# Designed miniproteins, single chains, continued (4), part 72

Each design is a single chain, and the fold is of that chain. pLDDT is the mean over its residues in the fold that is shown.

## One batch from the design tools (miniprotein)

Design m14638
Fold by ESMFold2-Fast:
Formats: C-alpha cells, structure tokens, sequence
Structure m14638 (fold): chain A 51 residues (1-51)
C-alpha cells in the first residue's frame, strides 16, 4: 500500500497524472482506509481534470 502511494506521488511530480491515479487506486484497493491515498487520488484527479 505505502509503496504504491509513494510511486503515485513520484508519477504525479513527473506530470504523469494517469499513472499517479492508477497507483493511488492500487493503494486504496490494498487498504481502503488509507486516508493519505484517498486525499492524493482526489488531488491527482482534480489536477488531471484541470488540464
């Protein structure tokens, strides 16, 4: 879960929003109560939608 979240953050920093979203979804599939991954997924989706 944490490794997928960290990879998602790295993808987001690189501007790979689709990859970041997929990685955060993977983190949430492993731990549905992972608040940090939920918040990051929401932020990545908003950033992608703003493009």
Amino acid sequence: AEAATDAGIAARIAGRYDEAIALFEEALAADPDHQRARDLLAAAREERAAL
Scores: mean pLDDT 79

Design m14639
Fold by ESMFold2-Fast:
Structure m14639 (fold): chain A 80 residues (1-80)
Amino acid sequence: DEIKKEAEKVLKEVRELLERAREALERGDYDTARRLAEEAIKKIKDFIDYINYVKKVGLSQEVLEEFEELIEEAREIKEK
């Protein structure tokens, strides 16, 4: 499933962005942390929009929940 592989790539990229955002927070670089967290949220939203445009498949509940958790994590980083 091509969509599943693309979802896995986006999940990996988002997790890497959030890891870098957390490292920036540890250094006191709040501007970098916020930028990276916002980029992570944008990647998730852009991917969901892409999938909704491609009218042949829905994302699984499990994948949607994973993206929701990552968005919440990114928002927490952005508010710190």
Scores: mean pLDDT 79

Design m14640
Fold by ESMFold2-Fast:
Structure m14640 (fold): chain A 79 residues (1-79)
Amino acid sequence: VEERIAAAEARVASLDEAALRALAADPDANALLEKPLALRRLGRDEEARALLESALAQARAQGDEERVALLEALLARIP
């Protein structure tokens, strides 16, 4: 779980501001860990939280226990 979050954070950290905004606006990226991290880096914490909560609900509905654990850990990092 932590390794996957760290990898996503590293990818987002390599993006410039224009790429962060493009990722934040991309509806096809809603399933990616990078999108809520990009929103958080842009200071859009409420949008990041809403996206994670939506993704968590979908993961729970699908019975994807690994993704549920990953999304819960990531959501806990957003104040």
Scores: mean pLDDT 76

Design m14641
Fold by ESMFold2-Fast:
Structure m14641 (fold): chain A 75 residues (1-75)
Amino acid sequence: MVEELIEKLKDEDPAVRAEAARKLGEIGGEKARSAIEPLAELLKDEDPAVRTAALEALMNIGGEEALRALGKVRL
């Protein structure tokens, strides 16, 4: 299921990408950890709804890697 959602993050339809990001955020935590890097790429997406969904998903997944992807860690 997580793998199928990660594939949908690369869909040509921005609505499909946003929905996949949202569902990965709903799964959250350790189970969605493999999606952190693909979701980080969506923070640069051309569609603002996709960028927002990726941001929310990374916040919901949490952890140090997700926080670094969000650029909120400053050393």
Scores: mean pLDDT 78

Design m14642
Fold by ESMFold2-Fast:
Structure m14642 (fold): chain A 57 residues (1-57)
Amino acid sequence: SKRLEELKEELERAEEELQKAGWELAKDPSNEEARKKFEELVEKVNELRLEILRLEK
């Protein structure tokens, strides 16, 4: 379905952003902003995965 395709694309983008945020956090573990962005992206990825799972047969 179109919605499932859109969610999978959003997940792919979110996972790429999460990987990038993880690298930034690894460079400067004391950066609170980087840590918050990383945590927010982890939650977003988990939310998208659950939505996809609910829509899949």
Scores: mean pLDDT 84

Design m14643
Fold by ESMFold2-Fast:
Structure m14643 (fold): chain A 86 residues (1-86)
Amino acid sequence: ALEEALKILKEGDERARELAEEAERARAAGDEEKARRLLLEAAEVRLEAAREAARILEEAGYTELAEKIRETIRENERVLEELLAE
């Protein structure tokens, strides 16, 4: 349970980081639309990984750790809302 959840979080974080780096390059090149799309994809990847990890941990009885991950989910949702807000 714990190792599985950590693996999911790590893989999601690595993938999201790659997308965020590509977004920074797109922004530097003046492609704001591509940058926004990549940041949204990065946020979505992190949210999916965090939700799955929290579910696994909660089912295994690691309630406090699951709550910490849910805090991360809320932060990622906030970032997504900011990217979509007008």
Scores: mean pLDDT 80

Design m14644
Fold by ESMFold2-Fast:
Structure m14644 (fold): chain A 51 residues (1-51)
Amino acid sequence: SLEELRKLLNDGRVRPDHPEVRELLRQFAKELGLPEEDVFTDELIEALKKA
């Protein structure tokens, strides 16, 4: 889940470039209506951590 991913990222237990993490970020970006090209930015990852 996105909530579980957020917890793992904040705890530093997973890398943001991990394939599973990037796939969940793609789903998160789709929910926000963001372009696919921008889905893997540090800004999006930080937004997910803060949300």
Scores: mean pLDDT 67

Design m14645
Fold by ESMFold2-Fast:
Structure m14645 (fold): chain A 79 residues (1-79)
Amino acid sequence: SKELLLRAIGLALRAIGLIIEAERLEAPKEVKEEIIELAKEALELALKALHEEDEKKAEELLEKAEEKLEEAERLIKEL
């Protein structure tokens, strides 16, 4: 569906934005690496959803991507 495609693209762009933001943060190396890893995992899940033909499985992949992005954003807020 076009809806799932646009959601996947949106999550992928959000993940890329978080990686760029994390590189610019004045934070301990370990925290920056954790944020980047979570964003990379979210990006991979979003890209996997783009190739998933089962809409239910695609939705589950996108939900997991969103959870990873929310965790990365929480780490930034806790700095």
Scores: mean pLDDT 87

Design m14646
Fold by ESMFold2-Fast:
Structure m14646 (fold): chain A 55 residues (1-55)
Amino acid sequence: DKKVKEALEELRKELEKKKIPEKDIENILEIFKLQVEVNGDVEAVKKAALETLKE
């Protein structure tokens, strides 16, 4: 689960950079966690989330 925690930290930093409210950040991180549980591939889910946040 260390990879999941690191991915969550990275995603949190990107969301904070976009000035998303803390409540919404927590909700988005929970959705990310669920996506990882469903797909099992932390790296793929992280890349997809970060690509979405870039543009």
Scores: mean pLDDT 74

Design m14647
Fold by ESMFold2-Fast:
Structure m14647 (fold): chain A 67 residues (1-67)
Amino acid sequence: LTEEQEREVRLALLEIQGAIALIHSKASPEDLEKARKLFDEAIRAAENGDFETAEKLLQEGIEVADK
């Protein structure tokens, strides 16, 4: 795989992890809103081709949802 393809695969896996974290989340409503905002920002970053920022934001969202 190229580095670009590896980033796309990692991003897809993080998106799946984020979705699972939200579904099983026991976080507070405030933390769930924060996680959703981070995921929305990650999607925007990915749409702009900024996969590094997208990965970071997805990881942050997963951490918040996993509280």
Scores: mean pLDDT 77

Design m14648
Fold by ESMFold2-Fast:
Structure m14648 (fold): chain A 83 residues (1-83)
Amino acid sequence: MTKEELIARIASKLLQLTLDQIKEFVRRLKERFPDNPAVQAALDAALAATDYDEAKGLIMTALRHLSQEELEEALKIVDELLK
């Protein structure tokens, strides 16, 4: 699976989450990838976002800075939230 395909799958799954679940996803991503300042900055902005569209856009920005392996881990986190 390409990096772009992983990002697209995560984006599709985010549409099934509430804003509170999206904030939980962001918190878990921050804990999982602490050593990437670009990811951390985008995720901090996503936590401060007041609506779904802003939070999603910032999450997509953060995901673009992740490797394929890190994106596979992010996909697992979203799947756990969806159960």
Scores: mean pLDDT 81

Design m14649
Fold by ESMFold2-Fast:
Structure m14649 (fold): chain A 55 residues (1-55)
Amino acid sequence: EVEELVKKGEELEKQGDLEGAVRYYHKAAEKAREQGDEETAEELLRRARELQGRL
C-alpha cells in the first residue's frame, strides 16, 4: 500500500538513510500513480528529489 511505503520512507529519512528513503518514496509514488492518485505521486516524487539534492 502507498501508506506503508511512505511510512518506511519516512522512517528511513528519520534514521538518516536518505538513499533508502528516496527509494521508498519512488515506490510509493509509482503505487499511487497505479491507483490514479497523481497528486500524491507528484508530491512523493518532489520529496524524493529534495532528498536526492542532499545526498
Scores: mean pLDDT 82

Design m14650
Fold by ESMFold2-Fast:
Structure m14650 (fold): chain A 80 residues (1-80)
Amino acid sequence: MDEQIQQVQQQVQDIINQSKSREELMQNIKTLLRQTIAQMEAQGWSREDINRIISSVASTLLDSGVPEEDIHKVLQEVSS
């Protein structure tokens, strides 16, 4: 799990550094989360472990100065 968290945090940082706008950043994060969730489900990870990864992404975005409102919106769109 710790290795998966570190990998996802690095991917989030790369997206933050490469994104040219907030809109692009949020779309790229949504894509990353959808792909990561699908991959983890395919690998047999528990829902609790998947939620831990989602929480790590949210924390990394918050620490990077992304507004909490934007983070919550992306998480709701990914969860539905």
Scores: mean pLDDT 81

Design m14651
Fold by ESMFold2-Fast:
Parts: structure tokens; C-alpha cells; sequence
Structure m14651 (fold): chain A 87 residues (1-87)
């Protein structure tokens, strides 16, 4: 199930973002990324894939701007790609 895999990737990315935020002290930025990831997961659970992609892309933008975990960025990109393939 691509939706389940996207949720797993998003959850893993959120964990890595939290670790990155704790290590760097960038609490404001990691909270924003995690919030957008949670919104994306909620949208997937509500079968709103367009909204999920929007939130995941916002999370990716903030993560890149704040040099968050490269692994988290790759997971966000993979999740977005999976969600787009389900449209």
C-alpha cells in the first residue's frame, strides 16, 4: 500500500527532523516541519492526497531552508513522489 509506505516515510522523516532540531537547537524550525508532516499524514488518512502533497512539500521546503537532516529530506522527497503516483 503506497499510502501506508508514504506515512511510514513521513513518520521516519519527522523523527530525524526532531533529532536534528535537538542537536542544533533550531526548535522553531523543527516544530514547523513536524507540524506540516503531521498535517500531511492526517490528509492521507482522510484520502486527501492533493492536500497531503501540499503539506509534505511545505515540510520539505522548510527542512531544506534550515539544512535539516539530508536523510529526512530524501525521505520527504520519496513520500511526495509516492503520493503523486497515487493521483
Amino acid sequence: DKKEKAIELLRKAAGLVVESGIKTGNIEAYRKVVEEIQKAIEAIENDDLEEAIKYAEKALEIAKENNMSEEAIKLLEEAIELLKSEL
Scores: mean pLDDT 85

Design m14652
Fold by ESMFold2-Fast:
Structure m14652 (fold): chain A 65 residues (1-65)
Amino acid sequence: GVELAAQLLAKETGVPVETARRLVELARAGRVDEAARELSKLTGMPLEKARRAVEGAVRLADLLG
């Protein structure tokens, strides 16, 4: 679930695992745009790439339970 998705997002993006966990939880609460904007600001990546990374992490969290 969320823990593994957060670890993989952190590894992919370079943000701390605690930050990645917060972003996954925000996105699962329907706040995907907010999570994507925060990831973009923290990493400097384009917003579209940040959105895809966050959406992928949520799908992975849901797939893994």
Scores: mean pLDDT 85

Design m14654
Fold by ESMFold2-Fast:
Structure m14654 (fold): chain A 100 residues (1-100)
Amino acid sequence: SLAEGNRLLAQGEDALAQGKYEEAIELYKQAIELAKDDPLLTADALFNLGLALYEAGKKEEAAEYLKKAEELLAEVVKKEPSLGLELKLTAARTALKKIE
């Protein structure tokens, strides 16, 4: 499931980069379902889902998923701190602040 979750995340990122927001939203939701036992993959999918929702004009739903990503990233950083994870946490917090 991790390999398929990562594949869906990558396909969602490609769709988002192309402005295919509805397609990206669906792919990220599928990635979250497959990633449920992987906190980092789940956090990445939640963060990207929040960005896609914001671009689609779904601001309140975007804020909900970005907050979930921030909370999960904060927990992962607390257990296994790394510069990469700290940057992801900062990105999630910055995105939340911009859509408030």
Scores: mean pLDDT 86

Design m14655
Fold by ESMFold2-Fast:
Structure m14655 (fold): chain A 55 residues (1-55)
Amino acid sequence: SPELREKIREVVLEEAGLTVEYMLAVLKGDPRVDEILARIDELSEELRKLLEELR
């Protein structure tokens, strides 16, 4: 469905943005690095479930 594809796109873009934030956090020694990783893991699981619905 178009709605499912748009939701997948939104999750992918959010994960991409957090990946950039993660790289910057590692370089700066930001204590939020573990929190950012946890959020990426949540989005990866959501994306996996959405892709299963597409197939």
Scores: mean pLDDT 84

Design m14656
Fold by ESMFold2-Fast:
Structure m14656 (fold): chain A 55 residues (1-55)
Amino acid sequence: SREKIRELILEQASLAVEIIHIYITEEDKKKKEEKIEELNKRIAELDAEVKALLA
């Protein structure tokens, strides 16, 4: 449904903003890398779900 696609896109945007916040605020390089990797994995999963719904 259009509503589900919209929700997934908004969640991707929210996660992208969170990545920017981590880049600015997290001084521990290892924690920064781990948090950003986790968020990027979540974004990739959401992107795959959006693509499946658009197919």
Scores: mean pLDDT 82

Design m14657
Fold by ESMFold2-Fast:
Order: sequence, then structure tokens, then C-alpha cells
Structure m14657 (fold): chain A 94 residues (1-94)
Amino acid sequence: EVERLEKELEEATEALRSPDVEVRRRAVLRLFRIASTSEDERIIYKAVKALARATRDPDELVGALAAMAIGVFLTDPKIREIVERAVEEVEREE
């Protein structure tokens, strides 16, 4: 399960670099699904970091979908701290 999710996470993260906006939109939705279905803190952390970077996407829908995904995860007390750490890490990269 973890190895499968790690591979899917890597593919989705790479898809965010696509010049095709539809590929990037699907990548955000895939990252949301990965983080939503995983119980592995490292997978959740990496997926949220990718989503946080995607909030800066030049396509408004990609950015909005990524921000909404992060907002949903922040409502879950079990993962809120992981989500906060991931977002802070990406903010510090700028």
C-alpha cells in the first residue's frame, strides 16, 4: 500500500510540472485523493507540500483546487499539525 501510494504521489507531483493545464488540474485532484486515503504521515506531508506549491499555479482553477484541498485537511484534527508543517515548509522556500 505505502509503495503504491509513494509511486502515485511521485507521478502526481511530476504532473504538476506539465505545460498542459488539464494534466495539472488532474494532478491536484490526485494529490487530494492520495492524502485523503493515506494513513502514512510522510505521504500526507509530501502530498500537502505539493498542493501548497500548486496554490501558486498560474491557472486560477489549479490554485483554487489546491487551496480548497489544504483547507479541507486543516479541518481534520488528526492531520492538522502535519498539514500546517507542510504549508510552513513551502512558505519558507520563498
Scores: mean pLDDT 84

Design m14658
Fold by ESMFold2-Fast:
Structure m14658 (fold): chain A 81 residues (1-81)
Amino acid sequence: MDEEELELEVAIGLLRMIRGITVTVLRRLDELELAEELREGIDELIERLRRGEISPEEALRRAIELARRAVEEAERRARER
């Protein structure tokens, strides 16, 4: 594999892991809508990465921020129930 292709596949793998872990947490908090929004957001980042519209570093940074905000919102909602 070309070095750039390898970096891309590693970044996509990490994005999928972030998606998987965070979606599991959101589902356990019964936040199905937030889980779907996060899934769609991460999938969009993967598509942008594959098109070369975003760097691996920027995609990972955005994915972590999306995951953090979704979990914080889910925890906030759980406290207000």
Scores: mean pLDDT 84

Design m14660
Fold by ESMFold2-Fast:
Structure m14660 (fold): chain A 59 residues (1-59)
Amino acid sequence: DPENPNLVVPELSWRGMDESIVKKIQKKIKEEGITDISEMVKLLPDRGTKSHVKDILKS
């Protein structure tokens, strides 16, 4: 379920992302009260990672 951040984070991890990046996403979601996955993806620091993660989360 894409509305559940806890389920989204494991999907990011299996794409070979570091756990530090995964934790960074969780922290930003909590701090900024983000509910939209597209906005969560925009918070990522790396352009390549954003594209990869966006493809995973939006299908």
Scores: mean pLDDT 54

Design m14661
Fold by ESMFold2-Fast:
Structure m14661 (fold): chain A 55 residues (1-55)
Amino acid sequence: MDEVRKIAAEAKDPEVAQQALELGELLLKEGMSLEDVLSAVQTLIESQERMRKKK
């Protein structure tokens, strides 16, 4: 979780950071590798940040 929190802290939007933390926690509970979880969390943040930039 500390690695997930560190990546989530890079999100400029607190709502995106919260979504990233929730996704990371769910994926870790499902037994995904930390590397895969971090990749998924990073992808979520980048996707949300990109949508925000479009506006």
Scores: mean pLDDT 75

Design m14662
Fold by ESMFold2-Fast:
Structure m14662 (fold): chain A 60 residues (1-60)
Amino acid sequence: MVEELVKQLKDPDVDVRLEAAAKLGLLGDPRAIEPLRELTKDPDVEVRLAAQLALAGIAE
């Protein structure tokens, strides 16, 4: 599950990347930390924000 969501963080579809970031944040799995850090550099502003929020959720 986590591995599939991590793959979706590289999807060409912005909506797919947003949903994957949100789901990884809810799961709180530390395996998602590094992939989400890379996502904070995404060209889309909403995707970068979603990655930051997901990381905050895991860090809590």
Scores: mean pLDDT 81

Design m14663
Fold by ESMFold2-Fast:
Structure m14663 (fold): chain A 84 residues (1-84)
Amino acid sequence: IAERLERAAEVAAEEGVEEAAEHLRRAAEAARAGDAEAASRHFAEALRAALDAGLAQNPELDRAAARAATDALIARYSALIRAA
């Protein structure tokens, strides 16, 4: 999982979403250290930062639907991080 989080951080940085990239780097570091809870928290922060950036760029998006989808992804990947 740490390797995937590092690649995601590189992509986020290339896309200009530096706040999300920073949270993904911290999630990868926590995952390498075996701290599943910290990794899950940082991953959640990264997805919320990316959502906020996306909503700022596309004000016509359904904010409630986008937030619900983001929360579902956070729940799914947090469970996978804890199971690893």
Scores: mean pLDDT 73

Design m14664
Fold by ESMFold2-Fast:
Structure m14664 (fold): chain A 56 residues (1-56)
Amino acid sequence: MAVDAGEALEFAKELLRADPSLSVDEIADRLMERFGLSREEAVTIARIARAELAAE
């Protein structure tokens, strides 16, 4: 199980709460730098974070 993916999702949600205007690519860039994720993984996590916040 990827503990880092859960932490990355929480971090992405926190970024979006602080600045909802951040693009998926901007969030993904920060996730790649902090967690060593691939761009595709980081983009997927950023999209999930945005979708979860929109559903709440």
Scores: mean pLDDT 78

Design m14665
Fold by ESMFold2-Fast:
Structure m14665 (fold): chain A 70 residues (1-70)
Amino acid sequence: AMREKAAEIARAIENKDYDTVAKIFRELGLDEAAEAAEKLKTITLPPHSVTDEARKAAHVIGKALLELEA
């Protein structure tokens, strides 16, 4: 179940469907990861610019995915 949810989240990330990513994290009780996904949806950055906010959000999402696969 958790591994299947991690795969579903990964597919949503590939499609840049952060609404689905946030929804799945909320269903799993991972509210911080859900908020990080919502922040990534609102952050519009030029390719040469990566903010600390975007990097932090990506880190939170990655950590949550590793926890789901463990």
Scores: mean pLDDT 71

Design m14666
Fold by ESMFold2-Fast:
Structure m14666 (fold): chain A 73 residues (1-73)
Amino acid sequence: MKIKSVFELTPRQREVADLILAGLSQRQIGEVLGISQSTVSRITREILEQTGVKDKLELQRWVMRSLFDAALG
């Protein structure tokens, strides 16, 4: 089942998601976190699959909506 909130991501997925939202490439995320680009690519795919968004721009919008829903509801 797809997750509804950024707070349902694992700690590792949250770290990768935060860096994606900061506009970093998968290579740069790997360098920052000390993991391979292949690992970043897999985690990114897992995040997109679990959130149901198609790309990093939709992920950014999904996270913002999740935060607003948590604040307002």
Scores: mean pLDDT 75

Design m14667
Fold by ESMFold2-Fast:
Structure m14667 (fold): chain A 72 residues (1-72)
Amino acid sequence: LKGKRVLLISEDISELFRAMADLIEQGAEEILAATDEESARRKALEADVIVATDPSSPILAAALETRPDIEV
């Protein structure tokens, strides 16, 4: 994740803060957080990589609909 802009998707804001700390340790340049489908769609356009806490999430599906070729 070094130098990458990461879209972090979670339905729980507390899990977002924990995962953000982990991504910073992995060298992420920027972290974009989304807890809903609208935010995920918007922020996916500016991200290089998507990280989701739940692979079956409809929020992740919305981001992938916007950016089907993005790395997950």
Scores: mean pLDDT 76

Design m14668
Fold by ESMFold2-Fast:
Order: C-alpha cells, then structure tokens, then sequence
Structure m14668 (fold): chain A 91 residues (1-91)
C-alpha cells in the first residue's frame, strides 16, 4: 500500500518536474515517469497492495500525463501526473 503509493507519487513528481522544464528532454522524462507511476500502481493492484479501482485511476491519469507531455502540453502533463500520484496513494 504505502510503499507502492510513495513510488507512484515519486514517479508522478518526476513527470511534473519534466513537464515544467518545457524542453524535449524534459517532456520525454515526464512521459517515462508517468508510465513508471502507472506500472507501479498496476503491480501494486496485482499484489493486493492497491485497490484495483485506484490503480486503474492512476493508470488512466498517467496515460493522459504521458500523452500531454508528448504533445508539449506542460499544464495537462503536470495535472495528469498529480492525479496519478494521488490515486496511487489512496491504495
């Protein structure tokens, strides 16, 4: 639960920081970090450490953050990353 939530939150914070840089490298880092948050939440759900609903919400938010980062939309990328971290922490 808590350890998975912390890992997902750390990945989400990395995605937010990457998006804030507004560079190609920053956006690439944000996309990778958002994917990491989604993977972490999914693994937690498979182990029973995170409710499946919370993991699915985190995955959806992380996918939106990664998509926004790839498109150069830093505001949407930060918002999605934040939501992914919050959803993962509820587990």
Amino acid sequence: GAAVGEAAEAAARGAEAGARKGTAAGFAGAAVAAIGAAVTARLGARRGEVPREAAEEAEEAAREAAKAAAAGDSEAAEEGARRAGEAARRG
Scores: mean pLDDT 67

Design m14669
Fold by ESMFold2-Fast:
Structure m14669 (fold): chain A 61 residues (1-61)
Amino acid sequence: SVLEGAENLEKLGEEAEKKGDYETASRYYRNAGEGYRNSGDLEKSERMFEKSREAREKAGL
């Protein structure tokens, strides 16, 4: 489902962040945010977009 896909993307973002790959983490978190938005989970969507922005800043983007 769209929600299950978003949860998987969130986990991939967490794994990338753990490896210090902030650029990849930012992309996964952004895609997770889109997935949560499409499933109607606006709170999780906003949190994912925040994590994406933070990861992007850490990547120097």
Scores: mean pLDDT 86

Design m14670
Fold by ESMFold2-Fast:
Structure m14670 (fold): chain A 81 residues (1-81)
Amino acid sequence: VEKLLKEAEELLLKAEEALKEGRYREAAELARKAAELALEAMRVSEGEDLLRAIGLVLAAIGLIFEAALKDPSLEHLTTIK
C-alpha cells in the first residue's frame, strides 16, 4: 500500500509541475496514472491510508479536468463516451 501511495503522490506532484509549465497533455497523463495507482491503493487500504488514497484520487481528477479545460484535445480523458 505504501508503495502505491508514494508512487501516486510522486506522479501527482509531477502532474502539477507539468500543468504549471503548460504541458497539459503530460500533466493529464501523469494525473491519470496517479489516479489509477490511488484507486488500487484504495482497494487494499484502511483507515488513514484509505483517506490518503481518496484525497489523491480527487486531486488527480481535478488536475485532469484543469488540463482538459486548457487543452480541449484532452477532453477524451475526462468524458465517458
Scores: mean pLDDT 75

Design m14671
Fold by ESMFold2-Fast:
Structure m14671 (fold): chain A 67 residues (1-67)
Amino acid sequence: SAEELVRKEVSREDILNRIKELMEKAKQAYEQGNKSEFAAYSVAAGIEATLAGDEGIELYRKFLEEL
């Protein structure tokens, strides 16, 4: 299936880097007062974090604490 193909090609490191990029964009939007972009990027980061498991969830938790 397409989902199995994507899972094989995307490494754990690539997933964690994607979460970090989304969090960085969310933080920039937050600092700029852009509420819609902050909401979009923070939600996307949260979804990716849950898919990455405990390590992703911990990254997202720390991100929220540092806002």
Scores: mean pLDDT 78

Design m14672
Fold by ESMFold2-Fast:
Structure m14672 (fold): chain A 75 residues (1-75)
Amino acid sequence: AELEEELRRLEEELKKEYEKIKKESKPEEQEKKARELIIEGERRAIELLRRAGADAATLEDIEKREAAIKELEEK
C-alpha cells in the first residue's frame, strides 16, 4: 500500500515537471528533456522498490524498469 502511494506521488511530481518542460522549453528540447525526465523517474521508482523489499514481484518490476531505461538511453 505505502509503496503504491509513493509511486503515485512520484508519478504526479513527474507529470508536473513534464508540463513545465512543455511550457518553458523549445519544441526541439522537449523530446530530450522528456526522455531525461522519464529516465530519472524510472531510476527513482527503482530506488523506492529496492527499499520496499526483495520479493520476486518487486525484483521483476525493477528488472523491467531497468530495461526501459536502457531502451530510452539507446534512443
Scores: mean pLDDT 78

Design m14673
Fold by ESMFold2-Fast:
Structure m14673 (fold): chain A 58 residues (1-58)
Amino acid sequence: SKEEKIKEIEKIDPNIAKAVREALKTGDRVILEVALAEAREAGDEKTAELVEEILKEL
């Protein structure tokens, strides 16, 4: 589920998890795309993968 993916992100990067929750709350896809870019720039492949899956489910 989306919530389980967000909880996994939160264990790795709580700031990206917060951005993902805000995107889902507001329906703002751009916030999710920014969170994905931040995860990729940090080299956090697992967080990037989870954010991509959430983005596809949105």
Scores: mean pLDDT 83

Design m14674
Fold by ESMFold2-Fast:
Structure m14674 (fold): chain A 59 residues (1-59)
Amino acid sequence: DDKKAEEETKKLIEYLKKNPDTPEEELLELYAKNVLKLIEEDPSYSEEEIEAIREELEK
């Protein structure tokens, strides 16, 4: 999980470095999608918890 988290975080950081003018709203959406993907792949979170987090991040 640490390795996957590092790889996804590096991809996001590289994207932000290449697109520094990305609006704050889009940055938050990209971050939320990245976090949600990591949580979905983590077996410590139940489907109900993942769904609640998804709904909260997309509001």
Scores: mean pLDDT 70

Design m14675
Fold by ESMFold2-Fast:
Structure m14675 (fold): chain A 90 residues (1-90)
Amino acid sequence: EEEKNEKAKKYLLKGMQAYSDGNYDEARKYFEEAAKLGSPEIKARAYMLLGIIALDEGNLEEARKYFDKAAEASPDPEAYRAVGERILAG
């Protein structure tokens, strides 16, 4: 739905701004909302960013789960799996 996807994009942008500012709790909330409302591409990006926050917090298991969710939501699962694996490898 166009309206929901536009709202999801705004949440994604707000989450990225919060992440850039070091506000990880706010970033996580915004990315969670983007993942609920967005298209498959927006959901995949939101889950990828949630995985990055989990990795920054030292939670490798949670990061892996989010990267898996990003790949599953993505219109190109293999590309998202490759990116997630590269991030986890360092």
Scores: mean pLDDT 83

